Designed miniproteins, single chains, continued (5). Designs and how they scored, part 59

Each design is a single chain, and the fold is of that chain. pLDDT is the mean over its residues in the fold that is shown.

## One batch from the design tools (miniprotein)

Design m18033
Fold by ESMFold2-Fast:
Order: sequence, then structure tokens, then C-alpha cells
Structure m18033 (fold): chain A 87 residues (1-87)
Amino acid sequence: SLSPEELELETEIALVYMQAALLKKAADRETNPEVKEKIKKLVDEAISYIDKALQALREGNFDEARKYIEKAREKVKEASKLLDESK
């Protein structure tokens, strides 16, 4: 069984991944090609940080996992802002 801290971090990673996946789908419907490309790049960066967070979590490095979760959230926030400003 996962520890409570591992379960918390896995839940946070799952939530930010879900947000990134929804933004990727929204970007596919974006008609402005420059905005679409910028959002896709930010989503790819968020996914890269999610992968690093998962690796840190598997290694038991919870502080490093939290750091990468926060970096992924910042990229998701930037992508969401660009999408909202395009509408």
C-alpha cells in the first residue's frame, strides 16, 4: 500500500496531468496557429515535468516530486491563460 504522502503526491500528479490533457484537447480546436503552437509547447513542457515528478516519487524523493509538480502547474497555468486570452 502507498503511504499517505505518496498517495497525496500521486493524486496531485494525476490532477495536473488531467489538466494538461484537457488543455491539449482545447489546443487542437484553437484556430490561431501561433496560439495553438504556444499552448502545445507549454503542455509538452508540463508533461515533461510530470514525468520527472513521477520518477522522483518512485525514488522516494518527495521534495523533488513536489518541485516538479509545481513546475508542471506553472506551465498548465500559462497555457490556460493563453487559451482564455485567445477567446
Scores: mean pLDDT 87

Design m18034
Fold by ESMFold2-Fast:
Order: structure tokens, then C-alpha cells, then sequence
Structure m18034 (fold): chain A 67 residues (1-67)
């Protein structure tokens, strides 16, 4: 649980760095990755894994920032 949260946070940070790229294709890849992480995190919360809520919130914010 804590280890998964750390890895998800590292993944979010990597997506953010891609989203800050001047390259349009790299930013588009960042948007797709953020959307996938959002979907996966939402599914985990629906299954009762409340520890995924912080990752879901961060993924939602990141996707909004990249859109």
C-alpha cells in the first residue's frame, strides 16, 4: 500500500515533467498517461481501496493542468 503510493507519486512526477516539455507529442503522451492513471486510480477507489484517493485527486489535477 505505502510502496504502491510511492511508485504512483513517482509516476505522476514523471508525467508532470513530460507535460512541461516544449514538444507537443511529448505533452500528448503525458495527457494519455495521466488519463490512464486517473482511470486505474478511480477503479481502485471503487473497489474500496481508499489509499488510492490521494493518487486519484493528483491524477485529476494533473490531467486538468495538461488539458
Amino acid sequence: MEEEIKKDKEFLERIRKLGESEDPLTREVAQVAAAVLLSVSRSKVEKGDESAKPILEEAEKLLEELA
Scores: mean pLDDT 77

Design m18035
Fold by ESMFold2-Fast:
Structure m18035 (fold): chain A 99 residues (1-99)
Amino acid sequence: SAEQEFREKMIKRLQTIRGVSRKQAEEIVNTMSSSLSLEDQELAIEALTSPDLAERTAHFAKLLQRSGVSAAVLLIRLMEQLGESPSRIAAVAIRAIGE
């Protein structure tokens, strides 16, 4: 199904992050799918996996604008779960809110 194909695409995209196992990627995708619309899941995956900081902050900002602070907090928690440093998380989040 299209839903299963989208899920698998998100799992594989998360596994492009060095050190992320398939099980960890599946847990993150399950969290996103239970909390976010499909469009917001696309914004979230790009904020987590985009190749540069500016693209990541742009997608984070769009998610914050569309779905508010609760979605932004979820995304920060997912970044922590992926093993990102506090300074890297702060760089994405603070720039997304216009700092």
Scores: mean pLDDT 81

Design m18036
Fold by ESMFold2-Fast:
Structure m18036 (fold): chain A 66 residues (1-66)
Amino acid sequence: MEKEARELAEELVKEGKLKPGNIQTAVSKSGLLFTFKGLSETEFEVTVLDPKTKTEKTLILKIEVK
């Protein structure tokens, strides 16, 4: 889950779609729904929803951006 969130966040930042103050959604290969909120250029609030179990978890993700 956290690895999938990091990979998706890195891809969205690389594509220029995830910036401070923006919200983006993505679906992982495992079918988890991620909502990313840009807090800074390297910190994101990530909400993960499993549509099968309807379980929701929120975490703060730090990534390295080139």
Scores: mean pLDDT 76

Design m18037
Fold by ESMFold2-Fast:
Structure m18037 (fold): chain A 96 residues (1-96)
Amino acid sequence: SKKEEIRKLTIQLTGYMIASIGAMEDGDSQAARDYLQRAMDTLKKLFDLVKDTDKSETESIANMARLIARQARAVGDDALAAEAEAFSKEMEAAVA
């Protein structure tokens, strides 16, 4: 079901964010970047499933994209940071 798919993607997203923090604490910037990229890819899939359901859900996803952008900059991944910021702006435009 769509609800079960949303649940699975939410768990995966949370797991990747936690893994990225752990990698940063271990000094592994490359692993942190890889996990943040996985988190971003998962967030895009989650947005595709919820974009037509409720504006508040889309706003929450836009906020998560901004968090990913901030963390990406912290680990030196300026390309991912730019991608996440662009995605956040696109999502906000889609619900305006």
Scores: mean pLDDT 84

Design m18038
Fold by ESMFold2-Fast:
Structure m18038 (fold): chain A 72 residues (1-72)
Amino acid sequence: MDALYREQAAQAAADARAWVEKIKSLDPERGERVEKTFELAVAHSQKNSPRAAYAELSSLADALRKLAEKLE
């Protein structure tokens, strides 16, 4: 189970990273702030259980996707 959550957390981090890059292309200043937040979230998640890491990173990816959609 932990290996599956670790894999899902890695995928969620990759998804969040893609949304960070999209936000940077739409709004560079906001993108820089979001990238810093993402880096801190990844560092924090590495200290948590795989399940908690997945929950945190998937929530971040969803929030970043919604922000990117609003920035058009």
Scores: mean pLDDT 82

Design m18039
Fold by ESMFold2-Fast:
Structure m18039 (fold): chain A 97 residues (1-97)
Amino acid sequence: ASASFTLTVTAPGDLEVTITNNSGSSMVLEVTVEGPSGTQSALVPVPAGGSASTSFAVTAPGTYTVTVTQLSGSGTFTVTARNPASGASASVTFTAS
């Protein structure tokens, strides 16, 4: 199972991705960021009822697509991507089985 959303970056810098696990089970998720600076991915384990974050360097302004793929665990999680340099943020809530 996967979810995706887009974020418009106007200033290069960090793209921070935070995952909040709203379930009673730990999850392992793969986060992929694709855009003008290329494709990057990270494996993010998230504890039950907790959160975890990862960051990606983005070197060019433009539209970035964040895709989150569930590798293990089940339940509801929220993904928030933020570029602090441009003040941009976007989020999606997804249920994985």
Scores: mean pLDDT 81

Design m18040
Fold by ESMFold2-Fast:
Structure m18040 (fold): chain A 77 residues (1-77)
Amino acid sequence: SKEQKAARYLSAAAIAFIGGDEETAVELLRKAVEYAKDNPELLKEIAEFARRMAELSTDPQVREEFRKLAEEAEKLA
């Protein structure tokens, strides 16, 4: 299902971020948002995750991309 794909992409984004591949984490989280469009609860979880990643990252470009993803997910929720 789209929900299961979104959850898998969210998990993959978390793993990529912990592994130091923050750019891949951004791309995986974009896929999570795409598949979660019809699930407001999952979109809220994605937005919260994106906000946390924006706080933890020291790369200004990555921080901005996570902020944008959080805002997009919040608007769709």
Scores: mean pLDDT 87

Design m18041
Fold by ESMFold2-Fast:
Structure m18041 (fold): chain A 56 residues (1-56)
Amino acid sequence: KEELKKFLISLGLSEEEAEEILSLPNGSQMGAKLASLGVDAESLEKVGKLLKELGI
């Protein structure tokens, strides 16, 4: 989860925003929240791949 948190911060999110996203129950809700914050489709796909690799 620390790796994903650091990746989210690298996308321009604050530490608090990254923690809020990581508190969501599944990747679909995480993706929806990221899209609402203006994260682009390529970055969303990278997040999805990282979530799958981490077993989340």
Scores: mean pLDDT 75

Design m18042
Fold by ESMFold2-Fast:
Structure m18042 (fold): chain A 112 residues (1-112)
Amino acid sequence: SLLEKLREIQRLADRAARALVAAAPDIPPEALSRLAALLAEFSALVEEAIRALEEGDLEKAKEYARKALEVAREALRLVEETVAALGRESPELAELRRLLEEAIRLLEEVIK
C-alpha cells in the first residue's frame, strides 16, 4: 500500500539521519549543516505525506511525496559532490548515499 511505502521511506529518513551523524567527522562543516537541513526537511515532508494519506487526501499525499523526492535528490547530489571534493567515500557516506537512493526509488513508486 502507499501508506506502507511512505512508512518505509520514514524509516529510511530516520536511518539517513543516523548515518549523517556517524559520517559527520568526515564531512566539511558547511556541507554537514546543509545535509542536516535537507534531511530534516525530507523527514518533515514525508510526515506530512503520511498525515495527508491517513486523512484520505491522496492528491495532497502525492504532492508532499513529490516535494520530498526533490529534497532527497538535492541531498544525494550534495553527498556526491562532498565525496568528489574529498576524493574518497567513507563507509558512513556510502551508507548515507545508499539510503537516499533507496528513498528516491520508493518515492518515485509513490508518485506514479
Scores: mean pLDDT 90

Design m18043
Fold by ESMFold2-Fast:
Structure m18043 (fold): chain A 69 residues (1-69)
Amino acid sequence: MLTDEEVEAVAKMGIELGEAVSEAMQARTPEAVDRAAEKARELGKSLGFPDEIIDKVAEAVRAAVAATL
């Protein structure tokens, strides 16, 4: 189970992901969308999720951001 410090680190990464998504929606560039997807991968790896789940989450983030552009 995650410690309080690990939960805080995960929350911080979640905030960074949210900021990257917001930036991608405003900038509307492929690089900003890729950055948001990469932050989702980083968060998933930090949580110890299987690579298949990490890939699906990153793809979902990229698709969601692209759909709102």
Scores: mean pLDDT 73

Design m18044
Fold by ESMFold2-Fast:
Structure m18044 (fold): chain A 83 residues (1-83)
Amino acid sequence: KRVEEEAKKRGWSEIEKVQRYTAGRLLAVAATISTKLKDWETAAEDAKRAHELGLSVEELRKIAKDAGLSEEDIEFLVKAAEE
């Protein structure tokens, strides 16, 4: 099996899969910015949307850590993504 074959079975092209992953990463960055601005509601919504688009909670945690968030803020985003 190939990733392209799996994408076709789900009505997704390989390009669409990459686009969804890229959008998820951009939303994770947006959630990080909203967290720094103390806009907790927008941050939680963006984190949840990023996870729905296929971004793992581990990748979300790494993006938040690389952006300089505190461990408490990182855990807030991870919990929001899982809810």
Scores: mean pLDDT 76

Design m18045
Fold by ESMFold2-Fast:
Structure m18045 (fold): chain A 103 residues (1-103)
Amino acid sequence: MVEIKIEGPDSVPAGSTLTVTGTATNLGDEEYYVRLYAVDDKTHKVVAESENVLVKPGETATVTLTISDLEAGTTYTVRFIVYKIENGLLKVVAEDSKTVTVT
């Protein structure tokens, strides 16, 4: 089991910088990776990604996602995923999301 939390604003002004932080605590006995990514709600395209961070059993990891030059009227879904790699395939085991609107 991995406990996850997303922190960031619900809205940001155009032309500013959006910063979203994800924190994961691995309460299980397996290694997992965590990653934040932002999807444009109109295009469904990934527009920004954090680093992939390994979270070992008993560890807490924090990842940060930053998007600059924000356009008014854009809505992002920021996803925080916990995943593992098996047979070369990425498997998502937990996910949380946050919506951010650019005003």
Scores: mean pLDDT 84

Design m18046
Fold by ESMFold2-Fast:
Structure m18046 (fold): chain A 90 residues (1-90)
Amino acid sequence: LPALIEWLREEVAKLRSESFTKDEIIEMMEQVRKKVAETLSEQPALRESLDTTLDNVIELLKRSKSDKEAQELAIETLEALIRYAEQLAA
């Protein structure tokens, strides 16, 4: 969990400091989904719940009207995921 939290914070920092297209943001969120699944491999129920949530977010990203809207949704999602992971690590 600590390594995942640190990596997610770095991804949020990149999204805040750099310009990304909607397609690049979707690819980034697919990588987040993969890393979350790998980190939670020993907790199948939690993994499936978070995988469903991230799949729904990725579908919303595909429907976003602009790169900026996609960036804002991705940042909000990653910050929520960081808060949740911190609670699990405590």
Scores: mean pLDDT 84

Design m18047
Fold by ESMFold2-Fast:
Structure m18047 (fold): chain A 98 residues (1-98)
Amino acid sequence: MTLSAAAQAQFDAELATIPGRVEELLREAEELLEKAEESEDKEEARRLLHEANLLLVAAGILLATGRSIDPDNPRLAELERRLRELERRLDELEEELE
């Protein structure tokens, strides 16, 4: 082991924030999807969907990282299900924009 106890504790603390960061990204993506649904401007709706997609991609990367470290974490499994739900909603809204 090459890490000091303090460095290891800091790394573990950073990893412990992953579920909260994923939840925040998914919440922001959901708000953007709702705004896109309410938008009468197709260009504005496309911009909002693009921003939502970037947040969902970031959430997916963090989830993959968290699952690699703690594969049995039930909170990460719940967030993964929510991510898949929002990805389906994004695809449906993109189709509605023609």
Scores: mean pLDDT 80

Design m18048
Fold by ESMFold2-Fast:
Structure m18048 (fold): chain A 78 residues (1-78)
Amino acid sequence: SEKAEKVGLEFAKLLAESNKVVSAEEYYELVKKALVKAGVVSEEELDSIEKVKEKLRELGLDDLVDILEALEKLDERK
């Protein structure tokens, strides 16, 4: 969908600008900013990682959820 494409583009821009390997927390913040910048959600709807995952799933951006969950597993193994 056009909304999903816009979220993906805004996320890619933010990730490119970060110039570093992202943690699960940093990835979460970038995705949250991308959703807000894309205008598909209000900021108050994204007060937790789980709400961000649900919004990504609603938009069909399951690949972004998979990456976040992979990063969470890597952080758990530290």
Scores: mean pLDDT 75

Design m18049
Fold by ESMFold2-Fast:
Structure m18049 (fold): chain A 74 residues (1-74)
Amino acid sequence: LEEAKRLGKEAEAAGVMGLDIAVLYLQGKIEEAEEKKKKMYEVLGKTPEVEAALKRAAELLREAGKEEEAKRLE
């Protein structure tokens, strides 16, 4: 139970950071988005939760027509 709650918080943090990265790319703030991705890996590590969040961000970018930026997140 305690471990499941901890993993849930990590997944939520990864999701929020992933959405922030997608928003920065949508605004054309490419350097800021790439620095935020680097910080995400530094803070949370290269976990399945981080990879899932970045994949969702890439899907949002594809829906907005930002296919090249989406490929950078995969």
Scores: mean pLDDT 77

Design m18050
Fold by ESMFold2-Fast:
Structure m18050 (fold): chain A 78 residues (1-78)
Amino acid sequence: QEEEDEQGLENIRETAKKAIELIKKDPVKGRAYAEEAVSGALSLARKSENPEIRQRFLDLAEEIKKEADKVLKEVEAS
């Protein structure tokens, strides 16, 4: 379970990193992929029975959302 959760966290982080970078080149597509990464993290948080792992997924979802919103605002302000 923890090994699978760790893989899930890494997969979501990698997807989010690519999505956020894409916002700089294609804001609409990048935002959609970032929202998908957030939804994935929230889904895995809901399925997790370990409170610590659940919190890690929730924290990751919040971090992705904040970073995507920040980058999107910077691109739109330009």
Scores: mean pLDDT 81

Design m18051
Fold by ESMFold2-Fast:
Structure m18051 (fold): chain A 57 residues (1-57)
Amino acid sequence: SLEDLAGGAAEGDREAARELGEAVGLSPQKAMQAAGDGALRGGDARAALETVRAAAE
């Protein structure tokens, strides 16, 4: 799921960040940064995904 990919990207998984970035139109680096920021603020993979989606808008 995109939420699982966002959780992995927040933990530094480059493959998860690449797949997530492709799904939402971000580079892997930007997807990883947004996922990490979201997870730090919200504490879970869902918050990571919400931040990634906001960054893609």
Scores: mean pLDDT 83

Design m18052
Fold by ESMFold2-Fast:
Structure m18052 (fold): chain A 111 residues (1-111)
Amino acid sequence: SHMEERRKRLAELAEIIEERKESLIEPVRKTLEFYKGVGKEAFEYLANQALSLLDPNKPLSSLSDEQIAFLSVYEVYKEAGEKAIEELLEIEDDEERVERLIELLKELSKK
């Protein structure tokens, strides 16, 4: 089902970020800075365009750190809205921000 596939994707993204935590600190920061710079409407449009170019048959673990960061932030935006992204933007510590992103993905995977 769509809900089961969504939950699995969110959980898998959380696991990938945990595995690649150190390398994802900068990509996550840059993705959130991009969101802040372009605004939610432009971010959503650009995210939909970029994601349409991804091969849906490839495992998420094959994606680059930049793609994982972008997809993870976009999934949190889709599921929890702009307030969740605002929360991530207010975290000053880059490592704590990645930890909070992991927590949000795990929480959303249980809904």
Scores: mean pLDDT 84

Design m18053
Fold by ESMFold2-Fast:
Structure m18053 (fold): chain A 107 residues (1-107)
Amino acid sequence: SSRQEMIIHDIESAISLLESMLGTAPKELQPIIQEMIEQYRQIQTLVRQQDYQAALQQIDHAEELNRELSKLIMESDMPTKQKLQLLVHNLAVGGTLHVVRRTIERM
């Protein structure tokens, strides 16, 4: 469906942001970013299978990881400019989860 295609596109955009963050993040933050990428790929798979209830449960988990990553970025010993750039990207990723959740809830 058109809405399913839109969700898949939005998730791919979020994965691209996470991959960009992975390339610039300090080593300590790389495991949680990689875990988030895996969670987003699982959501995409569940959406392709039309398992929307399981997708919503994975979105809950991904939202928790997104909040944890924002906290870890703020607590990290990074230059302020790098910290703000990573935080902005992570907030954009979280915004994508919100849009995906709302789109699924309307299906």
Scores: mean pLDDT 89

Design m18054
Fold by ESMFold2-Fast:
Structure m18054 (fold): chain A 75 residues (1-75)
Amino acid sequence: MVKVTVTLKDGSVVTKEVESFEELIKVAKELAEKLGLPVETIIGLILRLIGLELDGASLEELAKELERELEELAK
């Protein structure tokens, strides 16, 4: 079990638990949409996560990369 934690634009903190890469991708889409990111940015984020998974990144590493990128994109 891996956790993804993101602060939304209203200052609320959302934590999601994921057990698979498929769940991580779903959470990435949901959180990016809640942050109001453009569709092309969301697609780029998803493709980057897929690339890292194919290169052998663990679910924990992918979750941390997602948190990092969402925090940077939310600024």
Scores: mean pLDDT 81

Design m18055
Fold by ESMFold2-Fast:
Structure m18055 (fold): chain A 96 residues (1-96)
Amino acid sequence: MSKEELVARAREAGERALRLLREGRAEEGAELFVREFTELIEEGLKSGPVEAGAVNDVAAETAFRMRELAEEHPEAREVVERGIIELYERAQKIAE
């Protein structure tokens, strides 16, 4: 995939995860975030370092926005942090 296509898909996945969190579906939102961004990080790494970096930037931005939403919805905080940690662990394993 092109950098532009990967970034567009990553932003779409991020907005879907954030929408689920806003709807009170925190487990589904965190699961979608981990699943979709794991796939996108794998595709980014296969495409090249510029594409990988762009996907990682969107993942970091999405994680930040998820944490902001969790501050407004404390019940989602544990689920959000667990999802962010799981994505970091999966990303590190893919990069090996």
Scores: mean pLDDT 85

Design m18056
Fold by ESMFold2-Fast:
Structure m18056 (fold): chain A 60 residues (1-60)
Amino acid sequence: DEEFLEWVREKYGEEFAERLRKIIEENKDDPVKASILATAEVMRALADEVEEQLKDRAKF
């Protein structure tokens, strides 16, 4: 899933991509589990992004 990590790096930055890479590396013996855990991290980042955008709008 190099394409997935590249997309994450481009959208959320280097530090987030390295965090996901570590999760995948630690779970490399179970690629399905690694994918689920990495996806959960991305979903959490998306939720945080939405919340930040809403807070920015409310402060206006």
Scores: mean pLDDT 73

Design m18057
Fold by ESMFold2-Fast:
Structure m18057 (fold): chain A 86 residues (1-86)
Amino acid sequence: MEKIIEELKKNIEKAKAELKSKDPTVRKQAVVALAQNAIQLLKLGGPLEIAEEVLKALEEATKDKDPDVAAIARESLEMLREELEK
């Protein structure tokens, strides 16, 4: 379990870096990866602090200049918030 949690944390850090890409396709993929890895981390009982960092990153992504990136960031943010409310 700990090994899986460490992999999810590494995936989250990589996705955070990819949010700074000049390519909107890469940023869109990063948004999806952030949400998916954070939700999986929460389901495994991982640290809430990491999920909170992902929430902040997704909130910033909702301000993205690309409307598709902003839209998927809003959807991803809602999914992560719903998981945190359980």
Scores: mean pLDDT 85

Design m18058
Fold by ESMFold2-Fast:
Structure m18058 (fold): chain A 81 residues (1-81)
Amino acid sequence: QEEVDQQVREIVTKGSLEAARNPEKREEYIERTAEEIAKVTGDERMGEKMRESLLVAHESAENLLRVGKEVDEEIKRKREE
């Protein structure tokens, strides 16, 4: 159970990063990640539920990249002051 939970976390993290880096293929990466989770857990319902969670995780990853750029610009401005 703990090992499966860790594998799911790694799969979600990898899938989210790939989806964030390739927004044009976001749906494909999310689908593949959900299928891998279903295969690892042996539960297709888990895969479907994780698909929704992956959409949220992907949006969070995109927001982190956007906020990171804003913070980087703000830090640069403060450093010049």
Scores: mean pLDDT 70

Design m18059
Fold by ESMFold2-Fast:
Structure m18059 (fold): chain A 106 residues (1-106)
Amino acid sequence: KEIIESLNEKEKKKLIEEFKKFAEKIFEEQEKILENTDTLTGEEMRKKLKEKIKELIKNMNIPEEIKKYILEAYEKGFSPSDIARELGLEEVLKHIAELQKERLEK
């Protein structure tokens, strides 16, 4: 069975809520980096964002096993949306899509 299937329903709910908060914090950090790095290259901005996202993953209030899985997947080049999909977190994917839509439309 997959890593998430070892969790009970309460633990799955907690993971979904923590991942939603994680996604929200990523969007906040993206905005902060963009407003504060107008003099930096796109490559430098991406590097700073990657470091911030890794910090956010480490600070999630979730089981260490899942945190490790998320961190490793992100380091391998999977986006937060890709990771949520692999974990079967459909509600998180919907939330990320809503956040993305809001950013595009303003």
Scores: mean pLDDT 75

Design m18060
Fold by ESMFold2-Fast:
Structure m18060 (fold): chain A 106 residues (1-106)
Amino acid sequence: TIEKKVIDFATELIKEGKTDEAKRLIHGFAQEIQKPDEERNTKFIGPLLLAAALEDEEEANELLKQAAKYVPETSTEEALQSIDYLQKVLPSIYNAKLEYIREKLK
């Protein structure tokens, strides 16, 4: 999917030390998915969680509020699965931020 390709490309940029480029890419995509859409599903949660992982606490909390709109109230597990995926593909330096985000999703 295009979502997975965007996450994978942003992750590769981060691994190459191009964190600012990755941040611009993922934020641009996250802003695009905030537009009104008839189809709401968990495919949008991954990019929003990655955007939150790259931001300071205040901005991360705002992105998490936006992410909650795209997760059905009974689908917290799908958001947590997205965190698990990001922990596998992102450098370990992001683990603490991803655990912070995980706690905010509960």
Scores: mean pLDDT 69

Design m18061
Fold by ESMFold2-Fast:
Structure m18061 (fold): chain A 72 residues (1-72)
Amino acid sequence: AARQRRNAMIDQLMAAIDNQDIDRAIALAQQLGVDQSLIDAIRNGDYNTADAMLTQMFPDYFQQQAAASYAA
């Protein structure tokens, strides 16, 4: 349950970043309890750094996405 909700929030965060909706991305990052450095990366438009930090914090999420793509 908690992992599924978290994965949905990460999906929304990535979509907000792709749409350059910085305010929404920051709000979602704060709800996820991420480090201030990730929030600063989003604010500065350093989305490559933000993506790398998300991958380090939630490796299971990205492993699940890769597995789902293979299973489809």
Scores: mean pLDDT 73

Design m18062
Fold by ESMFold2-Fast:
Structure m18062 (fold): chain A 75 residues (1-75)
Amino acid sequence: MKFSLSQTFLDNVQNALASKDLDALEKQLANLKKLKATVEKMKEAGFLSDEEAEKELAFLDKIIAQLEAAIAAVK
């Protein structure tokens, strides 16, 4: 398995944020949390360096925080 955060993935997150659709927001949040868990597992398995994993995790945490704030705003 390889980790890659594509523009299409980011566009899906931005579309969910723009839609204010709770189901879409929760789906993207679940997907991001799964990606974060995958990055952590890849780091533990030695497929990613600590530096690469830290950079990707920091970026994912920022997007997760944005989605969680959007979900809180629409609930």
Scores: mean pLDDT 75

Design m18063
Fold by ESMFold2-Fast:
Structure m18063 (fold): chain A 97 residues (1-97)
Amino acid sequence: AAEVAEVGAAVALTLVKKGLPEEAIELAEKTKKFAEEKGAKEGVARALYALGVAYAAAGDYERALEALEEAIRAAEEAGDEELKRRAEEELERLRRE
């Protein structure tokens, strides 16, 4: 279950790189819902990170900041220090104007 959520989040990030942020948002939201239904804490954190990156790529900075802040909390709760650091780095990039 966690692996499926991790793949979904990774594909969403790939969609962002391809210039498809709307598709990335949709996939990341579906991945988050799936991970929440399965109780996959790491999957939820990864989906939230992907959502934050996708919202930023779409120009929705308010939702991007919210998703990244949730990703940091979820990653900490899941014990994923690497993901927490990545989310913190993205949050700082968006706050630097």
Scores: mean pLDDT 85

Design m18064
Fold by ESMFold2-Fast:
Structure m18064 (fold): chain A 56 residues (1-56)
Amino acid sequence: EEKRKELEKLAEAGKDYEAFKLFVDLGYDFGKTVDENAEELKLSKKTKDALKKFVY
């Protein structure tokens, strides 16, 4: 998915907040863990770690 590639690019560039905003827009399920959402969206470990900074 094109948006997934943009998300990975943002996280790689250290734009953690922009990556998080795009992650939410992609349909992040707040009833699931970041790990579960990352698996469904096929995200890298670096992107997953960046997103964990903003999740309760």
Scores: mean pLDDT 70

Design m18065
Fold by ESMFold2-Fast:
Structure m18065 (fold): chain A 58 residues (1-58)
Amino acid sequence: MTVKAKKVVIDLGTGEVVIDQEVVLTFSADGKTVTITLLENGQTFTVPTEQIKEVEEL
């Protein structure tokens, strides 16, 4: 499953990271992780789905 978003907030336990730019969220088949792709530079990183606090979908 893939979702295009304009803002994502991630809670890392030590603080929140706000990504206020266009991203593609790709959920794993089991839904336990999500891969975030930054559209401006193609950078990707994977976080547990439980750490996603807020998503503003496009």
Scores: mean pLDDT 81

Design m18066
Fold by ESMFold2-Fast:
Structure m18066 (fold): chain A 97 residues (1-97)
Amino acid sequence: MSREELDREVALALFTMAVAVAIKILESKGTPEDKEAAERIRKLADELVDALRSGTPEGVERARKLADEIAKLLEEHGLTSVANAVRKAVDEAVRLL
């Protein structure tokens, strides 16, 4: 395994952890709006990971758009620090492609 390949997998793991924490917080708030946001974020995160794993320029562009959508949803629900962590993790993963 190359160092760059390992660093990218670490960035993806950090992204996945940030998303998992956000989903748990949103589900714990218990409002229908927060639960709907959690489900939407879960789907967007799965698509983002698949897009980055493709290693293609098209996948990179899709991942950036998905990261922005996830971050905006998190910011709308008061999770600005998690939104910033998501943006940083995706930018790092993309840098290593």
Scores: mean pLDDT 81

